# Designed miniproteins, single chains, continued (4): the designs that were tried, part 104

Each design is a single chain, and the fold is of that chain. pLDDT is the mean over its residues in the fold that is shown.

## One batch from the design tools (miniprotein)

Design m15601
Fold by ESMFold2-Fast:
Structure m15601 (fold): chain A 96 residues (1-96)
Amino acid sequence: SAAAEAARRARIERARKLFSDTISDVINKWLKNNTKVDLSAVKLQLSLLYVFDPEKAKELLKKLVEKGVITKEEAERILKDPGGAMDEAVLELAKS
């Protein structure tokens, strides 16, 4: 039924929003605290966010660059190749 399809879509949208909000909360804590953060962790979170919520990822990338948490060059690399940025971040985190 149309009602059942609408309910299913609403559940999917809520799940996507939960993931987007969870990642955004982590990034916003970095922005709020002006803390030096592991660049690999930043790349991983932003690359994940970009894959399923590219507009929110772009917004937070701009804020991270403005706050000096990440360089403009690193932000451009994530936007150009989010999958490759994610792979590099996973490899770097695996070394620690």
Scores: mean pLDDT 76

Design m15602
Fold by ESMFold2-Fast:
Structure m15602 (fold): chain A 104 residues (1-104)
Amino acid sequence: MAAERAALDAEEAAQQERLRRMEAALEAGDDRALLETAGEPVPDRPLSEKERLLLAIRLGEEAARLAIRRGELEGKVEEAERARAELPKIVEEAIRAVEEAARK
């Protein structure tokens, strides 16, 4: 869980930075920065309105995919943290049960 979360946090940080750069490029009308951030080749011509729309759709899809992965991992982390908090009580109860059985 911890290693899985750390890996996702690192990937999420990298993806969020990439998405932020793409959003900034879209707002600025910087076709070159947008294509470079998306990992696409930069043509020697300006992008068509349709090409910009497709890039905006891709940006939205990447953001949605990232949110789903985060939600899935958060569920696992919360479960692990709850289990970890209860572990000392379980151990104490088990020790007490053994001691009571031996003391009778």
Scores: mean pLDDT 62

Design m15603
Fold by ESMFold2-Fast:
Structure m15603 (fold): chain A 63 residues (1-63)
Amino acid sequence: MEELKRELEELRKRKQQLEQELKDILANTPLGTPEMQALIAKLQEEIAEAEKRIAEIEKKLEE
């Protein structure tokens, strides 16, 4: 259980960092370039993966 709690904290921090990076990109860069679209898509995918893993760990901790 303690390993899952640590992983959960690390994933939450990673998600927060990725969300901040995405916000900075959206605020300060032209969104229409293929390179920016690819970077945004990658960040959104990594956020989604972190969110999914967070949900899995939270479910295991409730069981």
Scores: mean pLDDT 79

Design m15604
Fold by ESMFold2-Fast:
Structure m15604 (fold): chain A 91 residues (1-91)
Amino acid sequence: EEQRRLLEELIRDLETLKKNGASVEDILAVLERYAERGNPVARHLLESIRRGEKLTEEALKQNPDKVIKLSEKERAKRVVDEAIWWLRTVL
């Protein structure tokens, strides 16, 4: 199945990004590329990550002194780890 092949390729690309310490923007760019290739799973994951980042930004605006800011590297690691975990459970 074409979609399964695309998901397997996506998981490999995300594992490479994780190993290289890629940014959240790099992770989103890879997901967008797979979504543009017609993968609905990649599109859903892209939208979910973008929504999560928006919610974190709003939380920081409301309570800047009470919200622990993760470094860009820590954010990227959490995003890619969660994405890989979810994709593996869908396969």
Scores: mean pLDDT 73

Design m15605
Fold by ESMFold2-Fast:
Structure m15605 (fold): chain A 90 residues (1-90)
Amino acid sequence: SKLEKIKKALEEFLALLKDPNATLEELIKKAEELLELTKDDPVLKKIAENIIEYLKWSENLSEEEQKELRESLAEFVEKLIEWIEKKIKE
C-alpha cells in the first residue's frame, strides 16, 4: 500500500536523523522522496514540505543546534510513524 511505502521512507529518514554521519544533503534528499510519496495526501504533503524547509533553514545553525534540531525532528517522525502504522491496521 502507499501508506506502507510512506512508513518505510519515514523509518529510513528516522535512521538518517539518528546517524551522526548523515549529511544535511542526505536528509534533504530523503525528505524530498517523502514529499513525492505524499503528493496525493494534503496533510502528509504539508508535513513533508515543512520538514524540507526546516532542514534547509538549519544549514546556517551551529553543529550543536543542528544536533538538537535533528533530535526534535526524530521525536516528531517517531510519532508520525506510529500514527501511520495505526492507519494501516484500520
Scores: mean pLDDT 86

Design m15606
Fold by ESMFold2-Fast:
Structure m15606 (fold): chain A 80 residues (1-80)
Amino acid sequence: SLIDKLMEEMKKAISRVEQMALADIVTAYENALRTGNLEEAKKIIDTAINLVKNSNLDKETQERLIELAKEAYKEIEKLV
């Protein structure tokens, strides 16, 4: 599941930027499931993507986190 993937990535997260981005993605997705506020959740995920893109993280870590964020975005879109 997406949650399982996010939780595994959180275990590997070393930097504060990784932890913040993953926490925001998890919180946004869980809040979308609980409240149905999909637009707010999407905005939070977009902010997390921008945080990762503007970070000093290596390219592979950036690409991995952005792909997880995009997966969360697609799962939220399915909740309509």
Scores: mean pLDDT 81

Design m15607
Fold by ESMFold2-Fast:
Structure m15607 (fold): chain A 62 residues (1-62)
Amino acid sequence: SDAIRRFLEKYGLPYVPSLSEEEREKAIRLIAEELKKAGLDDATARQFAEWEVERLEEELRR
């Protein structure tokens, strides 16, 4: 979707159905940093970031 594409472009990730382990870790780290700025602790931010990346990968595999 357009929203997924914009998200990936924002974090410098390719619009492809599977991410490398390095690209996945980069996405998790960048999302977690944004969540931490919004007031989440490190552990919660990382957990939510992992869930978000998992959801994105599932949508890209469609």
Scores: mean pLDDT 72

Design m15608
Fold by ESMFold2-Fast:
Structure m15608 (fold): chain A 101 residues (1-101)
Amino acid sequence: MEEEAKKLMEEAAKIGNETVKILEKQGKTEIAIEVDANVTFMLMMAYLLLKEKNYELALKVAEKALKYLKEALKKAKEGNPEEALETVKKGLEEVLKIVKE
């Protein structure tokens, strides 16, 4: 579980970074900054759960983050920057529900 959670977090970080770079290339600098901030918050929550040795929740958070980040990347590639941001924001909301009920 620990190794799996770390692997999913690394994949989520890579997808998040790719999404930010695509948005920057599209000239959507403010949206790119907001996406980066939301991605960072999701990954920070997973990291804190790993540090606490709550591997089950860390894995669930990482899986949820990865799911929404993959969808956000797809929307960014399709030229829908606003939808990419809303997808990332929804991902953070769902991650917060997992952590806080």
Scores: mean pLDDT 87

Design m15609
Fold by ESMFold2-Fast:
Structure m15609 (fold): chain A 118 residues (1-118)
Amino acid sequence: MAPLTPEEAVRLARELLEKGESPADAFAHLQERGASDLPPYVALALSAGEPEFALKAARAWQEGKTDEAEVYAMEALLRAVDEGRVTLSKALVDHLIERAKSPEAIELGRRLKERLDA
């Protein structure tokens, strides 16, 4: 079993989300295909984030637009938390912020962490 490349994983995730799969189901399919090399922010956004922004993050990652992928992933997670769809640990959010390189994504991650403090 050859694991999926990051590009193949993002393409599969995009196709599954476009077909109406939930982000959690799409993430499960990615894991079954060995997509462990997806950036944590994209993988988490696909599994727990708001679907529209999670899909935008996956597409941006596939296109090599890393900064945009980070921003969309953090926005997907922030929206899902604000809508009460998911709860995230502060430790997980800190881990995502530490891996983010985009200043805008880092700021969104900080806002996400502040939501968990409320």
Scores: mean pLDDT 73

Design m15610
Fold by ESMFold2-Fast:
Structure m15610 (fold): chain A 99 residues (1-99)
Amino acid sequence: SLIEEAKREYEEMLKALEEGKIDEAVFHAVRASGLMAEAIRKGDKEAIPLGEEFVEALRKAGLTDIAVGVLDTMAEAAQKAGLPEEAERFRKRAEELRS
């Protein structure tokens, strides 16, 4: 259900971005970030590719700082879940986007 909720938040974020409702898009991205982090902590690795979809959509919309926030949240969750390679990958992507 966490993954299903996060996917719903992703669809709402995309809709908000299409409508130019930036504050609404950010709200959905933050909400989904928390759901994906919780899912990773519980062993649901499906949250990892979903997080990457969020990051790419936010980056393409020019919301780079929000995309970095999602990556930082995902990296922390992956590290706590014992997935250091995934955590490092998210951290490297965040560094790329900060430049």
Scores: mean pLDDT 86

Design m15611
Fold by ESMFold2-Fast:
Structure m15611 (fold): chain A 64 residues (1-64)
Amino acid sequence: SAEAIAELERLAAQYAARLEAADPNLKVSFEVLDEDTVRFTIEYKGEVIERTLTLEQLRRLLAE
């Protein structure tokens, strides 16, 4: 649903902001793939890392 996607986008944005706050050299973008899955693209000093997280994994990471 649109509401589930919106929730996932908010959590993804929160996680991206947390990563960038931890290190200003990190550039984080994300793409919501479905109602449970988001793909993050993390750029650090010229290196690019992709990480796919589920809604449950995002909730766990944000609780820590």
Scores: mean pLDDT 84

Design m15612
Fold by ESMFold2-Fast:
Structure m15612 (fold): chain A 64 residues (1-64)
Amino acid sequence: MKKEAMEKIDEILSETFRELGPAAQEPLGEIREEGRKMLEEGMDPEEVVEMTRRRAEELRERMR
């Protein structure tokens, strides 16, 4: 369900924020909004969660 996917997205983003700190707040907010829009567009919730993981991983690499 979309709600369960959003919970997983929020968990991934919260963990990434804890690792990267306050500078990651704005880009993580953008990733969250992208995931929400994808779910509203009817994309597979599992695929949206996977894309969120990739985006968070790219952000970690970019901010390091």
Scores: mean pLDDT 81

Design m15613
Fold by ESMFold2-Fast:
Structure m15613 (fold): chain A 81 residues (1-81)
Amino acid sequence: SMEELYEKYRKAAEVIREFAEKNKASEEVLKQIEELIRLIEERAPLSEIERKLQATLALIAEEFGDEAMVELAEKVREVLE
């Protein structure tokens, strides 16, 4: 259902937020995560949420490196499956 899909995206955003808080991410990364969470809470189109999720992971790759981003993306994928 759509409700189950939004719940999965919310859990994925929580995983990303926990990573960012633990690793003391920049204000830019934290702001992107806040925007992602807002889109999910407002039940924005899934295409917009997915695009924002990808942009957030790209910023994480720039700040923490590809290896950290790949590990985070794998955890996100497990939540979304």
Scores: mean pLDDT 87

Design m15614
Fold by ESMFold2-Fast:
Structure m15614 (fold): chain A 86 residues (1-86)
Amino acid sequence: SLDKAIELLEEAIAAVKAKTATLDDLKLKGIEVIEYLKKAKVSQKVLDEVQELLQKALEAYEKGDYESAIKYLEEALELVKKEKEK
């Protein structure tokens, strides 16, 4: 469901901000977010945009750019929230 995808993204953002995140945890949460979006039958366009943002967040996190990682996760969160409003 969209609510579960939102919860996972909020948890990921909080973990990065608290410096408790691991790369493996963020990868798993990203996979779960995409699976919940698929179950919620979001459009392919939204699915692709969220996947791209999650990939950019992981790349930024691996480079130690936590500020950019948080911004990409927040952009993905806003996209999912907007989809819930439809």
Scores: mean pLDDT 86

Design m15615
Fold by ESMFold2-Fast:
Structure m15615 (fold): chain A 65 residues (1-65)
Amino acid sequence: MHKTIKVRGEVGPVAARKLVQEARELAAQGIEVTIDLREAEVSDEARRILEEAAREDPRISLVWP
């Protein structure tokens, strides 16, 4: 089972941490999660937070612009 979280607008570090928390909660339930960032404006710090989460959990995937 998998879920896509579609993100739009500005994503700073606080928003990135909230997205990671939600993705980790879903991954803990055995759900594969894709965070779709194609319509988002992601800060450099937010990008690092998201990339680190994807590296730490094989159930979390990112789609960049």
Scores: mean pLDDT 85

Design m15616
Fold by ESMFold2-Fast:
Parts: structure tokens; sequence; C-alpha cells
Structure m15616 (fold): chain A 83 residues (1-83)
């Protein structure tokens, strides 16, 4: 299973990317630093190796696609990245 995530700029707190993580990864919560490589999309100006988690889904999804759909929803509620 997978949880959806939204990643933030460490300086501004603004959303800069989204992705998903395995649900088995229990250390994922708001404010935790994750490798930028977990992002399925990042703004091209982002050069950070790690980014803080802004949002994590409470629901666990069976497929990566379902997790990405939830990440886009969370992103829409977290501020502007274009869908």
Amino acid sequence: GYRAIVLADPETGRPVGFGYVPASRTDVKEGVELPASVAKYLLPEVTDETLPVRAVSKKVFETEQQAIEEALYLLGSSGPLQR
C-alpha cells in the first residue's frame, strides 16, 4: 500500500512537489525530511536533496495511481501547483 505526500520548500513552506511513499514507511509525517527523489513531480527550480513533508494522506491506497490522485487533491487544498 501507499500514502500520498505533498513536499514543501524548506524556506517558504510552499508546496513544490507531490508523490507517494510505501505505507510500511512509518516515519513519514508532516515536517519530516524526505529525499526529493520520492517526488513524482517537482518544480524545476527545486535543487534540494531533501524536502519537508507538508501533507500526508491518512488513507492507504492499493495502487500508486490512487496515491497520486490523492496527492493532487491534497496539493489543491495546500496551495497552488497547477494540476
Scores: mean pLDDT 79

Design m15617
Fold by ESMFold2-Fast:
Structure m15617 (fold): chain A 71 residues (1-71)
Amino acid sequence: MVDEAEVLVALGLMARGIANYELSKGDVEGAKGALEIIKKILERARSTGNQEAVDELERIRKEVEEAIKKA
């Protein structure tokens, strides 16, 4: 069975990629949408009890928040 925590981290990385792409075209609203997806993924990761996945997703969330602030 695929590890749910691994899938959640992969989805978080994909959402970060989407946020960066949206910011590259000047779409701050689109980047904020990707950030909301990351927050939902992080909430799910917390429910799994996998602290390593939570820590990685919190890092991804902070990176996207900082990128949006700089835009």
Scores: mean pLDDT 85

Design m15618
Fold by ESMFold2-Fast:
Structure m15618 (fold): chain A 83 residues (1-83)
Amino acid sequence: MTEKEKKKLEAEILLGLGLIYFSLGNYEKALELLKEALKLYEEIGDEKGKAEVLLNIGDIYRELGELEKAEELYKKAQELLEK
């Protein structure tokens, strides 16, 4: 396994765990895990992975009523998915 492949798998695991904590209503732990996943996707240049994490962080801020932060995160995710 290469360093890049290992970081991608670690980011995917952290994303999955973050989504579980989000579903449980533990938004603090979900944000912690998702931000760690985002950092790993940034390190390996995985724009799709970054977009998926930003979308989920945006969903958490929306649930917290922080609508301006959620909008910023959704727009950032959209930009990463554009050609």
Scores: mean pLDDT 88

Design m15619
Fold by ESMFold2-Fast:
Structure m15619 (fold): chain A 85 residues (1-85)
Amino acid sequence: MEEEENRRKAEEIRKRAEKTLEQGKLFVDNIAKEVGKEVAANAAETLAKYFEREAQKYSDIPEAAQALRDAAKEFENLAKKYKEE
């Protein structure tokens, strides 16, 4: 019962994180193109911090927390890309 509930919640959170990551990457890339890399890096860093906080809320559901941490790491990588190092 608990495992089934956690699996469903993890899947829901994973799908939401995946969609937000996809849309967020497009948004950040567009900012880099239209406004500048520094602003894009700051936006990606803000999104990474958001997902880190969300992961903490789901510490009792390891799969959900991991999906959120993975999204945070992707935005951290995107921020590093736009810092030109």
Scores: mean pLDDT 79

Design m15620
Fold by ESMFold2-Fast:
Structure m15620 (fold): chain A 73 residues (1-73)
Amino acid sequence: MLPQNTLDAYDAAVRAARRTAEELAKSGSDKRQIVNKAVNVVSEKLDENPDMSPEEAAKLAEEEARRYAEELE
C-alpha cells in the first residue's frame, strides 16, 4: 500500500487531458481550452478528495476532456 499524493493524481490528470485534447481538438486554441477545463474539474475534485488515485484522476480528466471537446463541436 503505497500512499498516493495529490500531486501524483494531478500529474496523471494533466497527462490524460493533454492526450485526449491532442486526439480531439481541431485547433491549438481548442486544445488549450479542453486541457484547462478538464484539469480545473479534476483540481476541484481533488480539493474535495485528496486521496483520489492517479488512475481515478486520469479517467475523470479524460471523460471531462471528451465531454468538453464535444461541446466545442
Scores: mean pLDDT 78

Design m15621
Fold by ESMFold2-Fast:
Structure m15621 (fold): chain A 61 residues (1-61)
Amino acid sequence: SHELVGVVTIEADTLSEALEKAYKLIDELEAQGLVAGIIGITPNYSGSGKFAVYVGVSKRV
């Protein structure tokens, strides 16, 4: 089972940059013993013209 710790929002001007940053964060979190994954993607985040990638973070229990 997993317990949700939080959600991190990664913003970038391009989807490729946002995904690259998100996967790097996932690798860093998993190295700490957490479970992380992309749970959503939003284009034009808050009208900014940027992309947002949401990374959900959980701990194993």
Scores: mean pLDDT 81

Design m15622
Fold by ESMFold2-Fast:
Structure m15622 (fold): chain A 69 residues (1-69)
Amino acid sequence: SRAEAEALAERLGVPEEIREEFVEAVVLLDQGRYEEAAALARRILAEHRDRLNSALLSALGEMSRARPL
């Protein structure tokens, strides 16, 4: 859910300026929209890499490779 995605963003310390994009990527992943989630994760990594902690870099890296099972 969006509320769970927001809670995850808070726990991971997602910067406010990318929080909406991160939440959207998590919601897309939950909906099985893997290509769209991966595209958002790649955009966040491309635009904001230097502001991400190691946990966020790892999480977004995995999301950027997300595929249907």
Scores: mean pLDDT 80

Design m15623
Fold by ESMFold2-Fast:
Structure m15623 (fold): chain A 68 residues (1-68)
Amino acid sequence: GEAAELLSEIGRAMREGDLEALRRALDRLVKAGVLSEAEKEQILAAAEAGDYDRAERLLVRGYLRSHT
């Protein structure tokens, strides 16, 4: 589904350090109702700081919240 495709794009963007691609994919997850705006901002802040482990942890937490 769209959410699974977006998660794949986010993983690639994080591995490549592509913050613009990451922001676009996170915006689409917010539009799909998977993440809140606050969760998107927290993930982006972690990624911009170079803390991709934290960014991934926050993403997984948000995804599980929306699917449990």
Scores: mean pLDDT 82

Design m15624
Fold by ESMFold2-Fast:
Structure m15624 (fold): chain A 80 residues (1-80)
Amino acid sequence: SAKERGIEELSRRSREGIDRLRASGERSGDYDRMDEGIREILRVTEEGQDRIGAARTPEEVERIMRETLARIDAITDRTV
């Protein structure tokens, strides 16, 4: 379903972002920045998945997925 695909995509991008933050933290030694970024990605991902679960149309799922992916990417890029 559109919901299942959306939830899976958010989980995948969340994992990718977290992996990038962990690699960046190891390089910089700034573990506080890394931990904060990881917490933000997890919070945003959970919020996005909950919103997808509550969505009533495939179009709403796609919009929420796009918005949430953009937020995950912004956190990752700002933190790396």
Scores: mean pLDDT 88

Design m15625
Fold by ESMFold2-Fast:
Order: structure tokens, then C-alpha cells, then sequence
Structure m15625 (fold): chain A 96 residues (1-96)
């Protein structure tokens, strides 16, 4: 995998992680926030990241994550997705 491809993946993971952290903050500040809509946004973010990942193990890990969080609260989804993306992002950063 080229350095340019690793950098693209790292940027996409970082962008998704930033959005997840923003959603986590909004869930804390706005208890009336539509949790169903937040869950839809989280799944869309994960789908976008999966499309940019080149490593099949990373793609599989993210697909497995989507299934594991399907019936969880929006808060738990944010926390678990953020943890997984942080781990993937850190590994990509070490390859730059």
C-alpha cells in the first residue's frame, strides 16, 4: 500500500472520529436529541470509512463492529465506534 493510500485512509478515519466525538458531545448536551437519527449518522460514517479502507481485516473489523452495536444506545455506539476508529487510526499513523 502506497504512503498516499495510507494517508488518505488516516484522514478519512480521523474525520469520522471527529464527527463521532462531536455527536458524543451533542448527546451529553442535548438529552432530547433524536437518538434514531444519531444512530443513522453513526452507521453512515462507518459505511464511508469501510469504503476507504484497503485492508480486508480493517474492513471486516468495521463490519463486525456495525453488527455488534446495532441494538445498542447511541451513546454506546459512539463510544465503541470511536474506540475502534482510534485503534485503526493509530495503526495507520505509525505506518506514515
Amino acid sequence: MSPAEIRRQYIEVGAALGMLRMLGWELTKNPDLDQERVKEVIFSLLDNVIEFMRDEEDRKRLRDLKESIRNKSARDMVEEAARTLEEIGERLRRRL
Scores: mean pLDDT 86

Design m15626
Fold by ESMFold2-Fast:
Structure m15626 (fold): chain A 68 residues (1-68)
Amino acid sequence: GYKELVNRLIALQLRRIGLEFDIDLLKEQLKSSTGAEKQALQQKIAQIQQEIQKLEAEIKKLEEELAK
């Protein structure tokens, strides 16, 4: 029902915020990183960004369902 969709939307939005916070922390670590460590951090950031993109797609789909 409507309440379940709203609760799921809130949960997904909170998860997205948490992942964005993780990226900010990793970007701060990148400032002092070199060589292999820098490459590993960049790869981890890219993986989290892909997870955020999946999450944003699910959020958009739920927002479209709520707009009906």
Scores: mean pLDDT 86

Design m15627
Fold by ESMFold2-Fast:
Structure m15627 (fold): chain A 94 residues (1-94)
Amino acid sequence: SKTEEILKEAIKLLEETLARLEELDAPAEVLSTIRLMIKQFEDALKNKVSEEEAKKMLEGIIAYLEELAKTSDPETREVLRELIEGLRKLLEKL
């Protein structure tokens, strides 16, 4: 489904972001947050959540990432802002 494809793309973006953040030696709290978000999207795929639930989940994760970016160092912040932009584009497709 469209929802399943978008959740898979969100997981891929988060995994690519995690790899970039690991290369930057980003704070452990940031890395653990991204890993938790990956697990949340994987659980959403497994449970076959509705389009509305996926939309709410993306909106919530974007809001959390925006707050996390505000308190992050410049290099981590730039990577998180690119992730936020990618997730917003996925949200527009729901």
Scores: mean pLDDT 90

Design m15628
Fold by ESMFold2-Fast:
Structure m15628 (fold): chain A 66 residues (1-66)
Amino acid sequence: DDIDKQINEIDATYDKQVAELQKQLEALKAKGAPMKEIIFVEAELGLKRMDHSAKIHELEMQKKKA
């Protein structure tokens, strides 16, 4: 249904954002960046995962009410 389409679009956007952050993380590790910089990018990834989970949960709750 339309909610499933919204979930798929959110997942596609999330996957692109995560891929970009993972590439940044790999580049930092490859050049031997300070651990603080590596941890900062990992924290950004964690926040993105939490935000994504919250959005999906809201849409699934809407689907259950319908």
Scores: mean pLDDT 82

Design m15629
Fold by ESMFold2-Fast:
Structure m15629 (fold): chain A 57 residues (1-57)
Amino acid sequence: GLAAELARLMAERNKRRQEAIDKYAEESVKLAKETAGLDIDLEKARNVKPAEVTVAP
């Protein structure tokens, strides 16, 4: 009956919300890891050893 259909829709809604939250959390973690990798690459490309260059006083 109607009650059973509502229960099913609610369950699907809750499942979708949980999946959306999980996906968002996963994306955030992946973005952080990817950004860290890019930062390392940038530091390498920009010559991380400024001390070897004459540093301003």
Scores: mean pLDDT 69

Design m15630
Fold by ESMFold2-Fast:
Structure m15630 (fold): chain A 62 residues (1-62)
Amino acid sequence: SAADREKALEVAQLLARKLAEEKGGTGYRVEQLDETTFRITILREDGEEVYTYSLDELLAMG
């Protein structure tokens, strides 16, 4: 549902911030690739680190 996607996006934003802090990132991006797939990109001076999560995985973490 739209509400589940919104909740998953909120969880992804919180996770992205935590991962960036833990990995010494300079920033992060969160993108919804499709109805059930989200991508978190951690920005670092030496490059980017990419993580892919499903809607169900993010809802289970929230």
Scores: mean pLDDT 84

Design m15631
Fold by ESMFold2-Fast:
Structure m15631 (fold): chain A 76 residues (1-76)
Amino acid sequence: SELERFERQLAGLEASLDRMEKLGADPETVEKARKAIEEAREALEQYKNGTISLDEVREALRKAAKAVGEAAASVK
């Protein structure tokens, strides 16, 4: 289902961010990525409650993925 797909994507982003933090990613980029993941998690919960559209969840996930990518790019 679409929900299972989004849950897998969020879990993957969280695992990737934890790995980047351990590898020495910039603390500011890690903080921004954590907030973006949290926003995506909230969007998924709101979608489950029928209060937002699927496109809003996709947008939040896209922002989270971008922020995690920026954290990864900050690793030396």
Scores: mean pLDDT 86

Design m15632
Fold by ESMFold2-Fast:
Structure m15632 (fold): chain A 71 residues (1-71)
Amino acid sequence: SSLIEKVEALLREATADPSLSLEVRLHLWGALEALKNNDLEAAKRNLEAALSLLPPDHPLVPRIQEIIDEL
C-alpha cells in the first residue's frame, strides 16, 4: 500500500476511537494532505506531532513510526 493509503487507514481508525483527542486526528489529516502534495517534511512533522500526543503503548504508535521511517 502507498503511504497515503497507510495514513488514510490510521485516520479512519483514529476517528473510530473515542479515547483519542481531536488533535491526533487533525495531525493525521494534516499528514495525509501533505503526502497528497508531496510535502514529505510537513507530513513528517504532522506524524511526529500525532505520535507525541498518543500514549506510548497505543497500537497506532508503531504504525505511525513505521510511516515516519519510510519518509
Scores: mean pLDDT 86

Design m15633
Fold by ESMFold2-Fast:
Structure m15633 (fold): chain A 87 residues (1-87)
Amino acid sequence: MGEEYLKKAKEYLEKAEKNKGTSEGLDNALKAISYARKALELGVEEAKEVLEKAEELLKEEVSELLTSAVDKALEEQEKRKKLKALL
């Protein structure tokens, strides 16, 4: 039973890595964390490594999306000011 959750956690982690930078990747990372946590609670020690890797991937994804959103907002503000100066 715990091994099945570990298997699913690894499967979703692999899908999250493959779809890095997308909303699918984010969703799969969250699923990997959920399944890894359940496997760990059932005594599957190997789930700790999968959980840590999935959490790290999620942090990286969130940080990258946040940084990208801030950079895009700053670029839009700069472009808007330049367009206003042109007119």
Scores: mean pLDDT 77

Design m15634
Fold by ESMFold2-Fast:
Structure m15634 (fold): chain A 80 residues (1-80)
Amino acid sequence: ITKEQVEEMIELATEIAEKQDLSDEQREKFNKLLEEARKLAEEGKYEEAVQLILKGLIEAGLSEDDIVEFQAKILEIVNK
């Protein structure tokens, strides 16, 4: 996993969240987790960054189907 792949995952997660009808509190929590994920990526902790992005999506209240689809897209990004 590279820093560029983590940034691509963060961008994808942001786009998915923007399509959801999230409360201001849910958006704030989600954005905070994405910023923490960016910090982990800057420190070279790419696996931890990816796990935090997934946690952010779950805590934002995305459906299980959306989470599974996002995980599949992450796998495509990593394996390209």
Scores: mean pLDDT 75

Design m15635
Fold by ESMFold2-Fast:
Structure m15635 (fold): chain A 60 residues (1-60)
Amino acid sequence: SAEEEIARVDAEHQREVDKVLEERKKMPDTLEGAIETFVRVAEVEGRHIERVSEILKRAA
C-alpha cells in the first residue's frame, strides 16, 4: 500500500539523516564543514519530498 511504502521511505530518510550527522562528527569544526553538511541535509530532504510525491501521485 502507499501508506506502507511511505513508512519505508520515511525510515530510509531517517537513516540518511543519521548518516549525515555521523559524518559531520568526523569532520573538522569549520564553516566550510557546516556548509557541506547543510547542502547534504538539503539534498536528503529534497529526495525524501520527491519519493513521497511519487508515491502519492501513484496512489491518486
Scores: mean pLDDT 83

Design m15636
Fold by ESMFold2-Fast:
Structure m15636 (fold): chain A 79 residues (1-79)
Amino acid sequence: SPEEEIRRLLAEMQELAGQFAEALKQGKLDEAIALGEQMIATQERLLALVEEHGTEAQVEGARRVLAELQEHLQKLKAE
């Protein structure tokens, strides 16, 4: 179901976020960048699903998270 897929993607985002934080803590910038790109791809898929099946508030939240991830990754690549 769309609801189960959204839940799965949210769980995947939590796991990726943990891996990303650990990579940053260890100074593994290339790995952190790769994980950040995976998080963006996962968030784009989540946004598409909530645009089709979710509420307006969920869409706004997902767009905000995507924008924040994109900005963070751009800053990280500039280091």
Scores: mean pLDDT 87

